# Designed miniproteins, single chains, continued (5), part 44

Each design is a single chain, and the fold is of that chain. pLDDT is the mean over its residues in the fold that is shown.

## One batch from the design tools (miniprotein)

Design m17603
Fold by ESMFold2-Fast:
Structure m17603 (fold): chain A 95 residues (1-95)
Amino acid sequence: MSLEERLERIIKNAREGLEFAEEMLKDTKDPELKKLIEDAIRTYREVIELAERMLKEGKISPVEFAVLSILYAGAQYLLDLAAKKLGKKPFKFET
């Protein structure tokens, strides 16, 4: 599998993750969870921008690809953490 094919897959997955995160943000009232989702959204946007730049310029460095992969994994981790917390936290704090 080519590095270009892998970049295109990362862009597609990051865009899907971004859409999911934005929808989750609309339904989230907890400020801590909002911050995690917003951090994930920001990181996904950085991933998309970096990957699109690499494709446009036709230069794919293994080091830059590794950095991209780490950022992408980080965004997914933040989103997963937020989703897990949504399953455990009520919409309002305990009275």
Scores: mean pLDDT 76

Design m17604
Fold by ESMFold2-Fast:
Structure m17604 (fold): chain A 114 residues (1-114)
Amino acid sequence: MAESILGATTAATTMGSTVAIDAVVKEGLPLEEAIERGKKAAEETARAMVDAGAVTEEEAKRAIELAKPIVEKAAEAAAEGGREAAQAAANEAVAKLAKELGVEAPELDLSAAA
């Protein structure tokens, strides 16, 4: 559950952030357009994981919802400080999310075991 969601979120965030960063840094696109492209790439990545049988549609949907704000932060960081700043921001946000999901997952698993 949480591990699959985290895995899907990490994959979606990595692809979405890469696309958004490239749109800002390499192509010079407006921030809003870069964010939209990144979010689309995140959605496509999660969908590909469903097609591959790696995650369920519900897990992919949650992963997309978690990835979108991280992609947005990465694009904003790229606009201000370039690719290095964006990578740092994305990595920090993913690490924070992993810690948050780790706290929630043990509570749900312990409740289900009872």
Scores: mean pLDDT 73

Design m17605
Fold by ESMFold2-Fast:
Structure m17605 (fold): chain A 107 residues (1-107)
Amino acid sequence: AEAGAEVELSVEPDPADPSTWVATTALRSPAGELLGWATGRGPTQLAASEAAKANAVEWLESQGLEPEVHSVSDPAEMAALFAKGAAAHAVFSGAVGPDLITGHPRP
């Protein structure tokens, strides 16, 4: 049974530089187990979130996984992506809907 993906993104001002935002997201298995964290920094909440997405992709590559980035507007699209055998994922708030980043095992 696959749990629905939830957005686990926190965005806060950098305590060392309040003009900079820090976004942090969780990377999870399809079963919902916490595998790691990705962070990003930028001059706006959106810029920090986009940097965190890029760092989530780099984290997946560092684990030997092939990253895929998807803009998903429907929970059924997220379920289909998990059904492709993703080993890890992160869910972000996108401009139009949730953005999903998945990591797939390499052959």
Scores: mean pLDDT 71

Design m17607
Fold by ESMFold2-Fast:
Structure m17607 (fold): chain A 78 residues (1-78)
Amino acid sequence: LTEKQRAEAELALLLMEKSIAELMGKSESEEARKEAIETLKRTRERLEELLKRAPEELKPVIEEAIKDIEEKIKELEE
């Protein structure tokens, strides 16, 4: 895989983790919501690391994902 292809694959996996965590956050289970918050925080950290080394073309998508995660965490922690 090229560097760009590896970055794209990593981004795709992190976006899937984000989506799963968002679904868990909508759960009636307090444990599931707590797990969702922890998963979102971890995914945000991984996206921030990816942002530092990603091709310029991917940076806007990564930045938007980080912003979305920050908003979701705030909503779930309310």
Scores: mean pLDDT 83

Design m17608
Fold by ESMFold2-Fast:
Structure m17608 (fold): chain A 68 residues (1-68)
Amino acid sequence: MSAEESELLQQVLEWLAELVKKYKEGKISLEEVKKEIERYLAEARKTVPEHVYEVLKNVALWTLKELE
């Protein structure tokens, strides 16, 4: 993975961690977390290379599974 791809993954992990924190603190619902992730993935699919998109998608799906 390139340095740029590594930085993008780190930023996404930090964003997902903030969403999880807000959910656990009762500030947002699980439905809101799902909507934010779906919006992010829809935009990422249009803008990042396919191999980067697959990594981001898997990280997001694992995050959602942990919240179920």
Scores: mean pLDDT 79

Design m17609
Fold by ESMFold2-Fast:
Structure m17609 (fold): chain A 97 residues (1-97)
Amino acid sequence: KEELIREAVELAREALRLVNEAEPEIEDPEAKRLAVSAMFLVTVGLSSLSLGDLETAARSFEAAAELLEEASEISGVEKLRRAAELLREAARLLREA
């Protein structure tokens, strides 16, 4: 359903915004590397959606969420955990679409 895809895109965009806002708060180099890698995966997922590849998009968002959860645990930056939650929900919506 096109509605679910649109909702997933908005959640993924909100997650990117949260990670960008959180980036200056990340002091640990490994957590920063994980957050940057997660941003790249979200970008890949959004590009895959524009090409109609929902499966690649869902997997990219799930992978990004795992990296952000790890980055949040290392850094203590809760915005990263929130971004991960949004990406997991985005992936769930895409699997229902």
Scores: mean pLDDT 88

Design m17610
Fold by ESMFold2-Fast:
Structure m17610 (fold): chain A 72 residues (1-72)
Amino acid sequence: MNAATLGEASALSAARSSDEETRQLAENTVKYASTMSPEDIAQAAEAAERVGEKSEKARLVAEALRELLAKK
């Protein structure tokens, strides 16, 4: 799976989810992304940010990925 595809898919799912599902999705996405390289996390975050331009819930996923990247 491409890192950009993971970020986009997670953000799109969050945009269509309830608040509870979005929180769980963000946590699961971060756990999965924690095993990736910093470069892959950056690609996933960029893809999620593009979806986040139109969705607050998608933006939460992008923010979580950026926070993970900042700690690596």
Scores: mean pLDDT 79

Design m17611
Fold by ESMFold2-Fast:
Structure m17611 (fold): chain A 78 residues (1-78)
Amino acid sequence: MEEAKKLVEQARKYIDLGNDKALAGDVEGAAKHYRQASELYLKAADLAEKAGAPKEEVEKLRKEAQNAQTAADSLLSP
C-alpha cells in the first residue's frame, strides 16, 4: 500500500506540472504530463488492489486516472 501511495504522490506532481504547462500555453506539454499522471494512477490502483485495498479505494484511483486522461484529451481535441 505504501508503494501505491508514493505513485499517487508522483501522479499529483505530474498534474501540477501539467497545470503549469497549460497556464503557460504549452498544451502539448500539459497533455503529456496528464498522461503520465494517468499511467501512475493506474499503476497505483493495480498495486492497491493486489495489497487488498477496499474496492472503493481502487475505483477512486482508476477514476483519477480517467480524469487525467480526459484532461489530456480535452487539451488536444478542443
Scores: mean pLDDT 84

Design m17612
Fold by ESMFold2-Fast:
Structure m17612 (fold): chain A 65 residues (1-65)
Amino acid sequence: KPKPLVTIVGEGDEYHVTVEVGDEKYEFTLPKDKLAEVGRLLQKLADGEITLEEFKAEMERLRAE
């Protein structure tokens, strides 16, 4: 039961985030003002409330305005 590994790197007005769950890897860019919402999604992912695919879908929503 692999735990999510999250790496966050700040560049300018954005964060570059890498999420690893077992053998799966997901990378995305996040505006700094969205960090709190992403933190909640990461907690849900860690708690098993959502899948990595659902997390990706929510991240798409956050980036799409």
Scores: mean pLDDT 74

Design m17613
Fold by ESMFold2-Fast:
Structure m17613 (fold): chain A 65 residues (1-65)
Amino acid sequence: SIEHESAASMAIMAMTVYGLKAEIREEGGKLVIYVETKTKEQLEMAKKIKKRLEEHGIELEIKEL
């Protein structure tokens, strides 16, 4: 849906602005976003984005480096 695409695009833009490395994958008909975090501040931002994306049915996986 347009809502799913808009939520994913906004999340990627937000993550890019904060210097987060993010990748979108389609797995089993579901959008999954993978993000790598290097700092505690990036981790906090990624967790906030994850909560918002879950409200739209989009999964976010966080990998701490």
Scores: mean pLDDT 74

Design m17614
Fold by ESMFold2-Fast:
Formats: C-alpha cells, structure tokens, sequence
Structure m17614 (fold): chain A 96 residues (1-96)
C-alpha cells in the first residue's frame, strides 16, 4: 500500500512535469520535476525490496527536487503542487 502511494505520487509528479512543460516553465524546473518523479519511483522499488533506508534517501531526494522545481517555476499552480508533494514525501519519510 505505501509503495502504491509512492507510485501514485511519482505519476502525479511526472504529470506535473508535463504540465510545467506545456505551460512554458523554465527547462530547469521541468527537469527538477522529472528528477523528483524518478526518485519517487525508486523509493517505491526500494520499499518493495524491503530496503527502508534506500527508500528514505530517495524520498529525501524527491522532496529536494520538488522544492527546487517550486523555486524555479513561474506558475503559482505548479509551485503550490510541487510544495504540497514535497511535504507529503517528507511526511512519508519521517513515518518510515
């Protein structure tokens, strides 16, 4: 179930990257969102493998990339969503 939540958040972050690209956000913001999505997927894979410490590291990296995307984005909607996703990933990392 937790791995499924991380997969869902990874998919949502990947869709957010597509939205940022369509909206004409800076390339570096789109790259940060894609990096965050990759780390969320890697965290899900680590959890399924039973590697909690690797999952925590990937969750921290995903949250960091989301906060960087929020800083770089020119869209208030993308910024708000990226920050909300970062806070959720930080919460999940703290509960592991």
Amino acid sequence: SLARRLLTLGIATALLAAAAWIEGDPEEAVRALREAARHAFEAADALEAGDVEAAKEHLREAARALREAARLSRSPVIREAALAFAEELERLAAEL
Scores: mean pLDDT 90

Design m17615
Fold by ESMFold2-Fast:
Structure m17615 (fold): chain A 62 residues (1-62)
Amino acid sequence: MSSWFAEFDKDGDGKITLEEAKEFAELLGRKPTDEELKSFDKDGDGYLDEAEFLEFVRWLLS
């Protein structure tokens, strides 16, 4: 089920911005800090790829 990623990847570039990840967290009732968001951004480019975003989602659901 990869269709869920397409809901956030509006540009089709395979990446989600930190702002989009933060908005997703707010839908789940979570308020991650900038430091927490940056900890999932392994490349330091201000985006989360699919693998980094999955790690973020797992953390949110913990």
Scores: mean pLDDT 73

Design m17616
Fold by ESMFold2-Fast:
Structure m17616 (fold): chain A 55 residues (1-55)
Amino acid sequence: SEVLEELKKLLAEGKTPLEAMKELIKQGYNLDDVLAALEQIEKEKATDEVPPGYL
C-alpha cells in the first residue's frame, strides 16, 4: 500500500506516528487508510526487539 510505504518513510525520517499521520492526511490520504497502515506498522514492531510505544 502506498499509505504504508509513505508512513514507513516518514517514521524512518524520525517523525512521530502522530506527525506522520498528519502529513499523510495533508497529502490527501484517508484517515481510515492511515490508521490501517499505522496498525500494520505496530504489528510489525511487535516482532522486533523494540516494543510498541505508548499512545
Scores: mean pLDDT 73

Design m17617
Fold by ESMFold2-Fast:
Structure m17617 (fold): chain A 72 residues (1-72)
Amino acid sequence: MATKEEIDELFKKAREEAKKLNLSPIALDVFDTALELIRREFDRNPLTKEEVEKRLKQALKAAKSIDEFLKK
């Protein structure tokens, strides 16, 4: 089971990675919404560190896909 401190660190790293990618405002909003949903799920149903990392990677991929779509 991941601690709150571990989750906060994972979220911090994910946000730093998203910032480096120079995502559009819409893609950043999608990413932020996904992070909020992951945090709500963790609060309701304790997730392992691996599960949180997996969901954060999925959220980042979704944000990238939306950013690429908007650039077409």
Scores: mean pLDDT 79

Design m17618
Fold by ESMFold2-Fast:
Structure m17618 (fold): chain A 61 residues (1-61)
Amino acid sequence: MDQVRRDARLGAREQGLSVEDVRDPAIGEEGRPPTEEQRRNLELAIQAMLEAAREVERERE
């Protein structure tokens, strides 16, 4: 299960590469980190996805 979470974080880091470019003052504006609510909503979505995946695996066997 940790593997799925690490993969999700890896995807976020790849998006961070673009966000890093936006943070450059040469572009004019700096990017803001997500709010605590946005972070919690993302974690809840991941947990729900993991539970759904487990349900599907249980239905398989």
Scores: mean pLDDT 55

Design m17619
Fold by ESMFold2-Fast:
Structure m17619 (fold): chain A 80 residues (1-80)
Amino acid sequence: SSELIKEYIEHVEEEIAKLEALKKKSNEEVQKVIDETIEKLKKIKEQLKTASGEEARKLALEAQKIIEEMIQKVNDIILS
């Protein structure tokens, strides 16, 4: 439904806002990883605007995967 897609878009927008805030407190190497993640999430957000219900669910899962991959990369940098 369009309501569910709107909820997915709002969630992605909230995650982007959190990452923008985190970037301001991060070192240069972590900032690069966050920037790449924000760019990917912005692309997912644009795709959600024209997605069907099934495609929207897949895009929401892809957004979650992108965030999980970012967390792993940031942890690898911090633990280096």
Scores: mean pLDDT 86

Design m17620
Fold by ESMFold2-Fast:
Structure m17620 (fold): chain A 86 residues (1-86)
Amino acid sequence: GIEELIERGYKLLEEAERYIEKAEEALKEGNIEEAKKYLLEAEIQLGLALIIRGVLKLLGVEDPELEERIEELEERIKKLKEKLKK
């Protein structure tokens, strides 16, 4: 059902945030390769959450909190990518 899809979306965002935190920690320790690995995992989890958001939108379901969390995590990933290129 729709409620189950929303819960799955939030769980995927929770996993993405966990991997972002691990990437940030690895970067602080100077472990660039580990940071890149965790960043890739974060991108995969976020990508799956974006698919769920797309399905919810197709069904006419709006969840502003889900959208806000997606935007927050997209910005954090973007900032990490910039730091890893420098």
Scores: mean pLDDT 88

Design m17621
Fold by ESMFold2-Fast:
Structure m17621 (fold): chain A 66 residues (1-66)
Amino acid sequence: DDLVEGLARRLTEVPGVDEELARRIAEALAEAAPLDVFSEETRRLLLSVPGVDEELAERIIAHLGR
């Protein structure tokens, strides 16, 4: 759960992502690992998470790609 914990913590730094949403996103990303954060596949995965729209997915990708 270290991967999920670390990802969730980073995701909560994104405006619009609360703890519950961050955990759902982190679990989805960790399950699909390894992931290229700039890939179309990662974008589609984020959009499949309830509560994530295109604007939020863009912010998450930009934040994780820093």
Scores: mean pLDDT 74

Design m17622
Fold by ESMFold2-Fast:
Formats: structure tokens, C-alpha cells, sequence
Structure m17622 (fold): chain A 80 residues (1-80)
């Protein structure tokens, strides 16, 4: 795979990981481990964004926003 193809695959995998975490959040209850996993996905997405340009960079930034929103909601749920 080219570097660009590898970035596309990694972004696709991160998209699927966020979808699973969103499903966990919607199903409840959220655990501390679920939050830690979401934070690890966010860290990876930030790294992928730094390596990306153009449309891939935009995709990574959109996923970062989704991950940050999910993490915020998970933290709020754990405070209950």
C-alpha cells in the first residue's frame, strides 16, 4: 500500500472504531475503559491528521471533532 492508501485504511478503521464506541454510548452503561478507548482513538486521529493533507486531512479533522464530542458525552455519563 502507498502511504496515502495506508492513511485511507487507518481513517476507515478509526471511523469504524468510533461507530462501535457510539453504539456502546447509546446502549449504556459507559465504563472508564470505554472512555480510555475513545481517548486512544482521538490520539491516533490527531497523529493521522498531522500525516494527512487535502481531503484525508479534512476526514481526519471531522473524525477528531466526532471523537471529542463523544468523549465529552462519555465523561458526562460517567459523572452520573
Amino acid sequence: LSEEERLEVELALATMELAVLKRIYDSGPVTEDDLKLAEKVLERLKELAERSTGPLRQWAEDLIKEAEELIKKMKEELEK
Scores: mean pLDDT 85

Design m17623
Fold by ESMFold2-Fast:
Structure m17623 (fold): chain A 58 residues (1-58)
Amino acid sequence: GPLYRALVNLPAMNENELALREGEVVELLKEVDDKYWLVRSLATGREGIVPKSALEPV
């Protein structure tokens, strides 16, 4: 899917969320709803839900 960069550091607050590191590149896997996306970290291969507002296109 398309690639995005994390704008901020965000901890994972539950089992379904992905922790983000600022500057980390993620791949969009699925748009879950208007606010949250399922993504995969390119650095770690881990998948989880993140707020799309924390991401920008690369």
Scores: mean pLDDT 87

Design m17624
Fold by ESMFold2-Fast:
Structure m17624 (fold): chain A 65 residues (1-65)
Amino acid sequence: MLERGEEFRRKGEELEKQGDLAGAARYYAFSGEYYLQAGDRERARESYEKAVELNPSLRPHFEAL
């Protein structure tokens, strides 16, 4: 799970560099989910905040973190 979280975070960074902010937000959200499943709540929160930064409509879904 932690390794998959890192993989999806890297994909999000790659898409963000390409200007695909919607795609980047999606992969940051996936990364956060995998970090949360791994018990890494701090990295999950960071990933969700990044996803919300790029797509604010995601905020209500991740507010409980």
Scores: mean pLDDT 76

Design m17625
Fold by ESMFold2-Fast:
Parts: sequence; structure tokens; C-alpha cells
Structure m17625 (fold): chain A 91 residues (1-91)
Amino acid sequence: SEKEKAEEELKKLEEEVKKETKKLVSEMSSLSKEELDKKVDELIKKANKKLNEIVKKIKDVKLATLLKMRGLATQGEAWVEAKRAYKELEK
């Protein structure tokens, strides 16, 4: 079904984002803040583009919205980690 295909594509996107996030974390000590920010932004932009293409194929608006919310939460993993670290520094 369209739902099953979209969920499979979303799972693949989630796995790709997790792999790229892990790679960035492993390289973090060798990258400048500016280089890290750029790589995170590029990852987010790429993931958002792919997520939008997946969601666009779904006719059920409620399902499309739920999958988009899930995808945004997952693909922002590197950004969430960076934001969390930044908040800890402000304490």
C-alpha cells in the first residue's frame, strides 16, 4: 500500500539520518563550529527534502501529518543534540 511504502521510505531516511549524525559526532572534535553547523544544516536540508517527497505521496492528510512530525523529530537528531549541548552551556 501507499502507507507501507511511505513508512519503509521514512524508516530508510531515519536510518540515514542516524548514520550521518553518528559520523558528525565522531568528527566533532576535528571540525570547527562553523564547519559542524554547515554540515548539520546540509543534513537537515537534505532530510527535509526527502521527507517532503515521501509525505507528498500520501493522500490521507492525518497520516501524512503524523509521518511528517515523526520524520522531522528523527532527522533533527544532530540539531537536537547540538541544541541540548548549547542549553547545558548556558547553565
Scores: mean pLDDT 67

Design m17626
Fold by ESMFold2-Fast:
Structure m17626 (fold): chain A 112 residues (1-112)
Amino acid sequence: MEAEEAARRAEEYAKRAEEAAKAGDAEKAAEYAAEAAGYAGEAADAGFKAGTKEAAEAALRAGEYAERAGRAAAEAAVATPDASPEAVAAAAGAAAAGAGAYFQAELAYKKA
């Protein structure tokens, strides 16, 4: 997948995660945050392979969206007394994956 397409998908899922979090749906927020993190990883890989500044910039944006989605999901899980352990773990994992993708995108940007 191209970095720009993956970044667009990460943004879409980040918005869905934020909306689900506002609605109090911690499980849905975690699910969308995991999707955003997955696309951020794809964007980072694509950015590294492309070796262009533009692709690396798209990957950085995707990582930022994944971090936002993970944070929203984590906040929703903490605010929900009956949030499943799976939702809490998924939110934490998504936040970590987003941070990792961002870091990889920074490396790609420096080499481009």
Scores: mean pLDDT 79

Design m17627
Fold by ESMFold2-Fast:
Structure m17627 (fold): chain A 103 residues (1-103)
Amino acid sequence: ADIYLEMGRYYYNKGDYEKAIEYFKKALELDPNNARAHLELGKVYDKQGKYEEAIKHYEKAIEIYPDNYRAWENLAKVYEKLGDTEKADEYRKKAEEIRQKKN
């Protein structure tokens, strides 16, 4: 699982989003509940402007690991891009609450 996550990140950093998606999906083939792979897939889809796919994967990351404040922050940013300021504010507050409790 770790090797596929590292390969996905390598291609994401190179701007090769097609290969990044391929490797993150391979990580999910090994572990469908890999919250990190879902977070990373959400980030790739967000970079591509595929906001529905990004939301799906961020929501899955949160379902698996609710204390993932980065998934909440990224979900808030996507809703802000979609003009849903109410959801953006709700999820941003949730991210901040989780971040503060990890002191």
Scores: mean pLDDT 86

Design m17628
Fold by ESMFold2-Fast:
Structure m17628 (fold): chain A 91 residues (1-91)
Amino acid sequence: MKREELLREAVEHLEKAVEALKSGNYDEAIRHLAEGVAYLAEAAGSPLTREEARKAFENYFRVLYKEHGKDALLDFAEAVLEAVRRRLETG
């Protein structure tokens, strides 16, 4: 995929993660957060496959949720979503 396509996929997954967090669907939110960030890692030239990155980030977000709760996931998702949207607008 081209970099812009990867960033657009990341935005879609991050938007779904924010919606899932607001509706209390935390397992769905963690999956979408991990997928979105995996697309960002691929766009940044990560040597990991998208699946390897997704699994690593899914574990990270599960730990973040257990230690800091839903608000930490929501703050992270919203901050990253805003940053990616800005990059698409200015690139």
Scores: mean pLDDT 85

Design m17629
Fold by ESMFold2-Fast:
Structure m17629 (fold): chain A 61 residues (1-61)
Amino acid sequence: LPPELRRRLIEEEARLALEMMKAVAEGLASGDEAAREARVAELARRAEEARRRAEEEAARL
Protein backbone atom coordinates (compact mmCIF):
# COMPACT_ATOMS: atom_id res chain seq x y z
CA LEU A 1 0.00 0.00 0.00
CA PRO A 2 1.96 3.03 -1.24
CA PRO A 3 1.90 5.96 1.21
CA GLU A 4 1.74 8.48 -1.65
CA LEU A 5 -1.51 7.04 -2.99
CA ARG A 6 -2.92 6.87 0.52
CA ARG A 7 -2.04 10.51 1.17
CA ARG A 8 -3.66 11.66 -2.06
CA LEU A 9 -6.88 9.78 -1.33
CA ILE A 10 -7.03 11.17 2.21
CA GLU A 11 -6.36 14.69 0.93
CA GLU A 12 -9.11 14.40 -1.68
CA GLU A 13 -11.50 13.06 0.95
CA ALA A 14 -10.70 16.03 3.20
CA ARG A 15 -11.22 18.51 0.37
CA LEU A 16 -14.56 16.96 -0.54
CA ALA A 17 -15.65 17.09 3.10
CA LEU A 18 -14.69 20.77 3.39
CA GLU A 19 -16.53 21.68 0.19
CA MET A 20 -19.61 19.78 1.32
CA MET A 21 -19.49 21.47 4.72
CA LYS A 22 -19.58 24.80 2.91
CA ALA A 23 -22.72 23.68 1.09
CA VAL A 24 -24.27 22.69 4.42
CA ALA A 25 -23.42 26.09 5.90
CA GLU A 26 -25.14 27.76 2.94
CA GLY A 27 -28.14 25.53 3.50
CA LEU A 28 -28.27 26.66 7.12
CA ALA A 29 -28.32 30.26 5.92
CA SER A 30 -31.36 29.40 3.80
CA GLY A 31 -33.14 28.15 6.92
CA ASP A 32 -34.02 24.76 5.45
CA GLU A 33 -33.76 22.39 8.40
CA ALA A 34 -34.78 19.33 6.38
CA ALA A 35 -32.24 20.15 3.68
CA ARG A 36 -29.52 20.53 6.32
CA GLU A 37 -30.28 17.11 7.83
CA ALA A 38 -30.34 15.49 4.39
CA ARG A 39 -26.99 17.06 3.50
CA VAL A 40 -25.39 15.90 6.73
CA ALA A 41 -26.48 12.35 5.91
CA GLU A 42 -25.14 12.74 2.37
CA LEU A 43 -21.80 13.97 3.74
CA ALA A 44 -21.51 10.84 5.86
CA ARG A 45 -22.31 8.64 2.88
CA ARG A 46 -19.79 10.37 0.61
CA ALA A 47 -17.06 10.20 3.23
CA GLU A 48 -17.69 6.48 3.66
CA GLU A 49 -17.78 6.00 -0.11
CA ALA A 50 -14.47 7.82 -0.57
CA ARG A 51 -12.92 5.66 2.14
CA ARG A 52 -14.12 2.47 0.49
CA ARG A 53 -12.84 3.63 -2.88
CA ALA A 54 -9.44 4.34 -1.35
CA GLU A 55 -9.33 0.82 0.08
CA GLU A 56 -10.37 -0.67 -3.26
CA GLU A 57 -7.69 1.30 -5.10
CA ALA A 58 -5.09 0.14 -2.58
CA ALA A 59 -6.24 -3.46 -2.99
CA ARG A 60 -5.81 -3.26 -6.76
CA LEU A 61 -2.04 -2.77 -6.61
Scores: mean pLDDT 72

Design m17630
Fold by ESMFold2-Fast:
Structure m17630 (fold): chain A 78 residues (1-78)
Amino acid sequence: EVEALRERARELAAEARRVYEEGKAEGRTEEGERRAAELMAEAARLEIEAVRAEGDEEAAERMRAKLAEAEAAFRAAA
């Protein structure tokens, strides 16, 4: 379970990088950056779930708080 969550998170992070690079190559950098950010946020959520599943509730909560701060900053910037 935890290993599968981390593998899915790695897959999403790799897809985010691919989407970003392809958007840049196509001249659609802004669109690629937006999609990459969405994929990275999903990867982060899976990592938080994996950490929680391993029993490290304190670390999971800190990671969740950091993700919320990052998402709030993105909303404020938009």
Scores: mean pLDDT 78

Design m17631
Fold by ESMFold2-Fast:
Structure m17631 (fold): chain A 72 residues (1-72)
Amino acid sequence: MKENQELAEYLRRLAEAVLALGTAAGHSALGQRLAELLNKAAEAAAAGDWEKAEEYAAKGEEVLAELRAAIA
């Protein structure tokens, strides 16, 4: 339980960071999408739903790849 909450808090903090960075870089839509996926992964992790947390994390990796490609 406690470890799940710590991971969830960590993911929420990452979501805030990527939203801020995406906005500053002029890619607010990609930053927002990545932040949304990280927040959903955090909620799933906090609930102990590791399968959903992993699905959202995988989708987040895809959006991160798009963000990396957009930053040129």
Scores: mean pLDDT 79

Design m17632
Fold by ESMFold2-Fast:
Structure m17632 (fold): chain A 69 residues (1-69)
Amino acid sequence: RKETLELLLEAAALILGEIAKLVISKNPDPEEVERVDRAMELLDEAYRAFQAGKFEEARRLAEEAIRAV
C-alpha cells in the first residue's frame, strides 16, 4: 500500500507539473491558474503527510489535488 501511494504521488507530481507548464506557456485564464495553484498546494500537503507517515491523509490529499485540476 505504501508503494502504491508513493507511485500515486509521483504520478500526480508529474501530471500537475506538466499542467503547470502548459498554463505558464500561454496567457492563462485566472480560474485555470487558481485550480493549478490549489492542486499544487494539496500535492505539497500530501507529500508532507506521506513523510510524516500519515498515509491515509496523504492519499486523500493526493486524490483531492488530482480532482482540483
Scores: mean pLDDT 75

Design m17634
Fold by ESMFold2-Fast:
Structure m17634 (fold): chain A 66 residues (1-66)
Amino acid sequence: MAVTPEQAERVALRLYLRGVVTPEQASLLGRILVETGDGEAALERLREAGFSEAQLAAAEAELAAL
């Protein structure tokens, strides 16, 4: 799934507002989404970066809602 910079910002902000990620994690998540341009590739990089399975599941749900 292709992800635009605006969509990356929206996903990161929503996860932060829900209390799923810290501000630093939200910044990293948004950057990874922009760099990959793809939701599936971004989720794999987030897993490698140490995001929890709960955080990854929440991110996947927000990406699926785009």
Scores: mean pLDDT 85

Design m17635
Fold by ESMFold2-Fast:
Structure m17635 (fold): chain A 57 residues (1-57)
Amino acid sequence: DKELAELAARHIADPSLPREEKIELLQELAGLSREEAERAIDAFERDPEAQARAAAL
């Protein structure tokens, strides 16, 4: 769902949140497993285009 993806991207992009808190928020808000949340964070950190899109949210 696009709405959940946007919400997840906002939390991943937040530099004030520690990695563990980002994982917990992704699990609660987007229904991701811990492994899926970690993969999403790692993918985001390697993707400058995704970082630019999230900064625009």
Scores: mean pLDDT 74

Design m17636
Fold by ESMFold2-Fast:
Structure m17636 (fold): chain A 65 residues (1-65)
Amino acid sequence: RARELAERAASGELSPAEIEAEVAALDREQQRELLRHAQELVTRDPSADGAAALAAAAGEVLREQ
Protein backbone atom coordinates (compact mmCIF):
# COMPACT_ATOMS: atom_id res chain seq x y z
CA ARG A 1 0.00 0.00 0.00
CA ALA A 2 2.72 2.52 0.93
CA ARG A 3 4.72 1.70 -2.24
CA GLU A 4 1.59 2.01 -4.40
CA LEU A 5 0.80 5.44 -2.91
CA ALA A 6 4.41 6.60 -3.47
CA GLU A 7 4.22 5.50 -7.13
CA ARG A 8 0.86 7.27 -7.68
CA ALA A 9 2.12 10.52 -6.14
CA ALA A 10 5.40 10.39 -8.10
CA SER A 11 3.44 10.02 -11.37
CA GLY A 12 1.49 13.24 -10.64
CA GLU A 13 -1.80 11.36 -10.12
CA LEU A 14 -2.43 12.94 -6.70
CA SER A 15 -2.83 16.62 -5.76
CA PRO A 16 -0.95 17.96 -2.69
CA ALA A 17 -4.18 17.86 -0.65
CA GLU A 18 -4.84 14.25 -1.72
CA ILE A 19 -1.26 13.29 -0.81
CA GLU A 20 -1.69 14.77 2.70
CA ALA A 21 -5.07 13.04 3.19
CA GLU A 22 -3.77 9.64 2.01
CA VAL A 23 -0.64 9.88 4.19
CA ALA A 24 -2.73 10.87 7.26
CA ALA A 25 -4.97 7.81 6.69
CA LEU A 26 -2.01 5.39 6.97
CA ASP A 27 -0.78 3.88 10.24
CA ARG A 28 2.69 4.77 11.55
CA GLU A 29 4.50 1.79 10.00
CA GLN A 30 2.95 2.45 6.58
CA GLN A 31 3.83 6.17 6.89
CA ARG A 32 7.48 5.24 7.59
CA GLU A 33 7.53 2.82 4.62
CA LEU A 34 5.96 5.52 2.44
CA LEU A 35 8.66 8.04 3.43
CA ARG A 36 11.36 5.44 2.66
CA HIS A 37 9.89 4.67 -0.80
CA ALA A 38 9.42 8.39 -1.58
CA GLN A 39 13.05 9.13 -0.61
CA GLU A 40 14.25 6.23 -2.82
CA LEU A 41 12.30 7.67 -5.76
CA VAL A 42 13.81 11.15 -5.17
CA THR A 43 17.31 9.60 -5.00
CA ARG A 44 16.79 7.86 -8.36
CA ASP A 45 15.33 10.98 -10.01
CA PRO A 46 15.89 14.26 -8.12
CA SER A 47 13.70 16.09 -10.68
CA ALA A 48 10.63 14.03 -9.70
CA ASP A 49 8.67 16.84 -7.97
CA GLY A 50 5.81 14.50 -7.03
CA ALA A 51 8.13 12.16 -5.13
CA ALA A 52 9.74 15.11 -3.31
CA ALA A 53 6.30 16.48 -2.33
CA LEU A 54 5.26 13.04 -1.04
CA ALA A 55 8.43 12.72 1.07
CA ALA A 56 7.78 16.17 2.58
CA ALA A 57 4.12 15.34 3.35
CA ALA A 58 4.98 11.96 4.94
CA GLY A 59 7.70 13.60 7.05
CA GLU A 60 5.30 16.27 8.32
CA VAL A 61 2.59 13.74 9.26
CA LEU A 62 5.15 11.56 11.11
CA ARG A 63 6.32 14.64 13.09
CA GLU A 64 2.71 15.53 14.02
CA GLN A 65 2.00 12.05 15.40
Scores: mean pLDDT 71

Design m17637
Fold by ESMFold2-Fast:
Structure m17637 (fold): chain A 97 residues (1-97)
Amino acid sequence: LLEQAEELEKKAEEYEKKGDYRKAGEYYAQAGMLYHMAGETEKAIELYKRAAELYFKYDPNSPEGYAALAMAKYLEGKFEEAKKLAEKAVKLEEEKA
């Protein structure tokens, strides 16, 4: 888990340096998930927020950006805010058909 999380984080950093914000966001979100599973909650929050920032750089209405931000808020214990952000992500995904 932690080893795989570190590999994904490095891959995210490489894509971010290349300006591939969508792939960078995907890898940061995946790394955040694995850090959370490994018990590294604060690191997971940081990476989900970073993923959201990068997703919003490529598309300000990114469903993936709202989903990543929802995960960060959930891990912070802000459950109502997380739910609203997740609902927005679902709605935007449906609109993009």
Scores: mean pLDDT 85

Design m17638
Fold by ESMFold2-Fast:
Structure m17638 (fold): chain A 61 residues (1-61)
Amino acid sequence: MMEEAFQKAVDIAKQGISDHGFSEEEAKKAAELAMRALGVPEEDAKKYAEEAVKKAKKEIS
């Protein structure tokens, strides 16, 4: 459940940064919204969105 939400957040952050030119802040917001849409609580979504963006940046570079 949470692992799947986190994986989708990473994918969304990667697309945002690579395809749409998102800043790190914009990518975190997109990742947070994606996890919240999958039922992750707001506070957890914010925390994991930051980790998802860090992972996305490592996979892009």
Scores: mean pLDDT 79

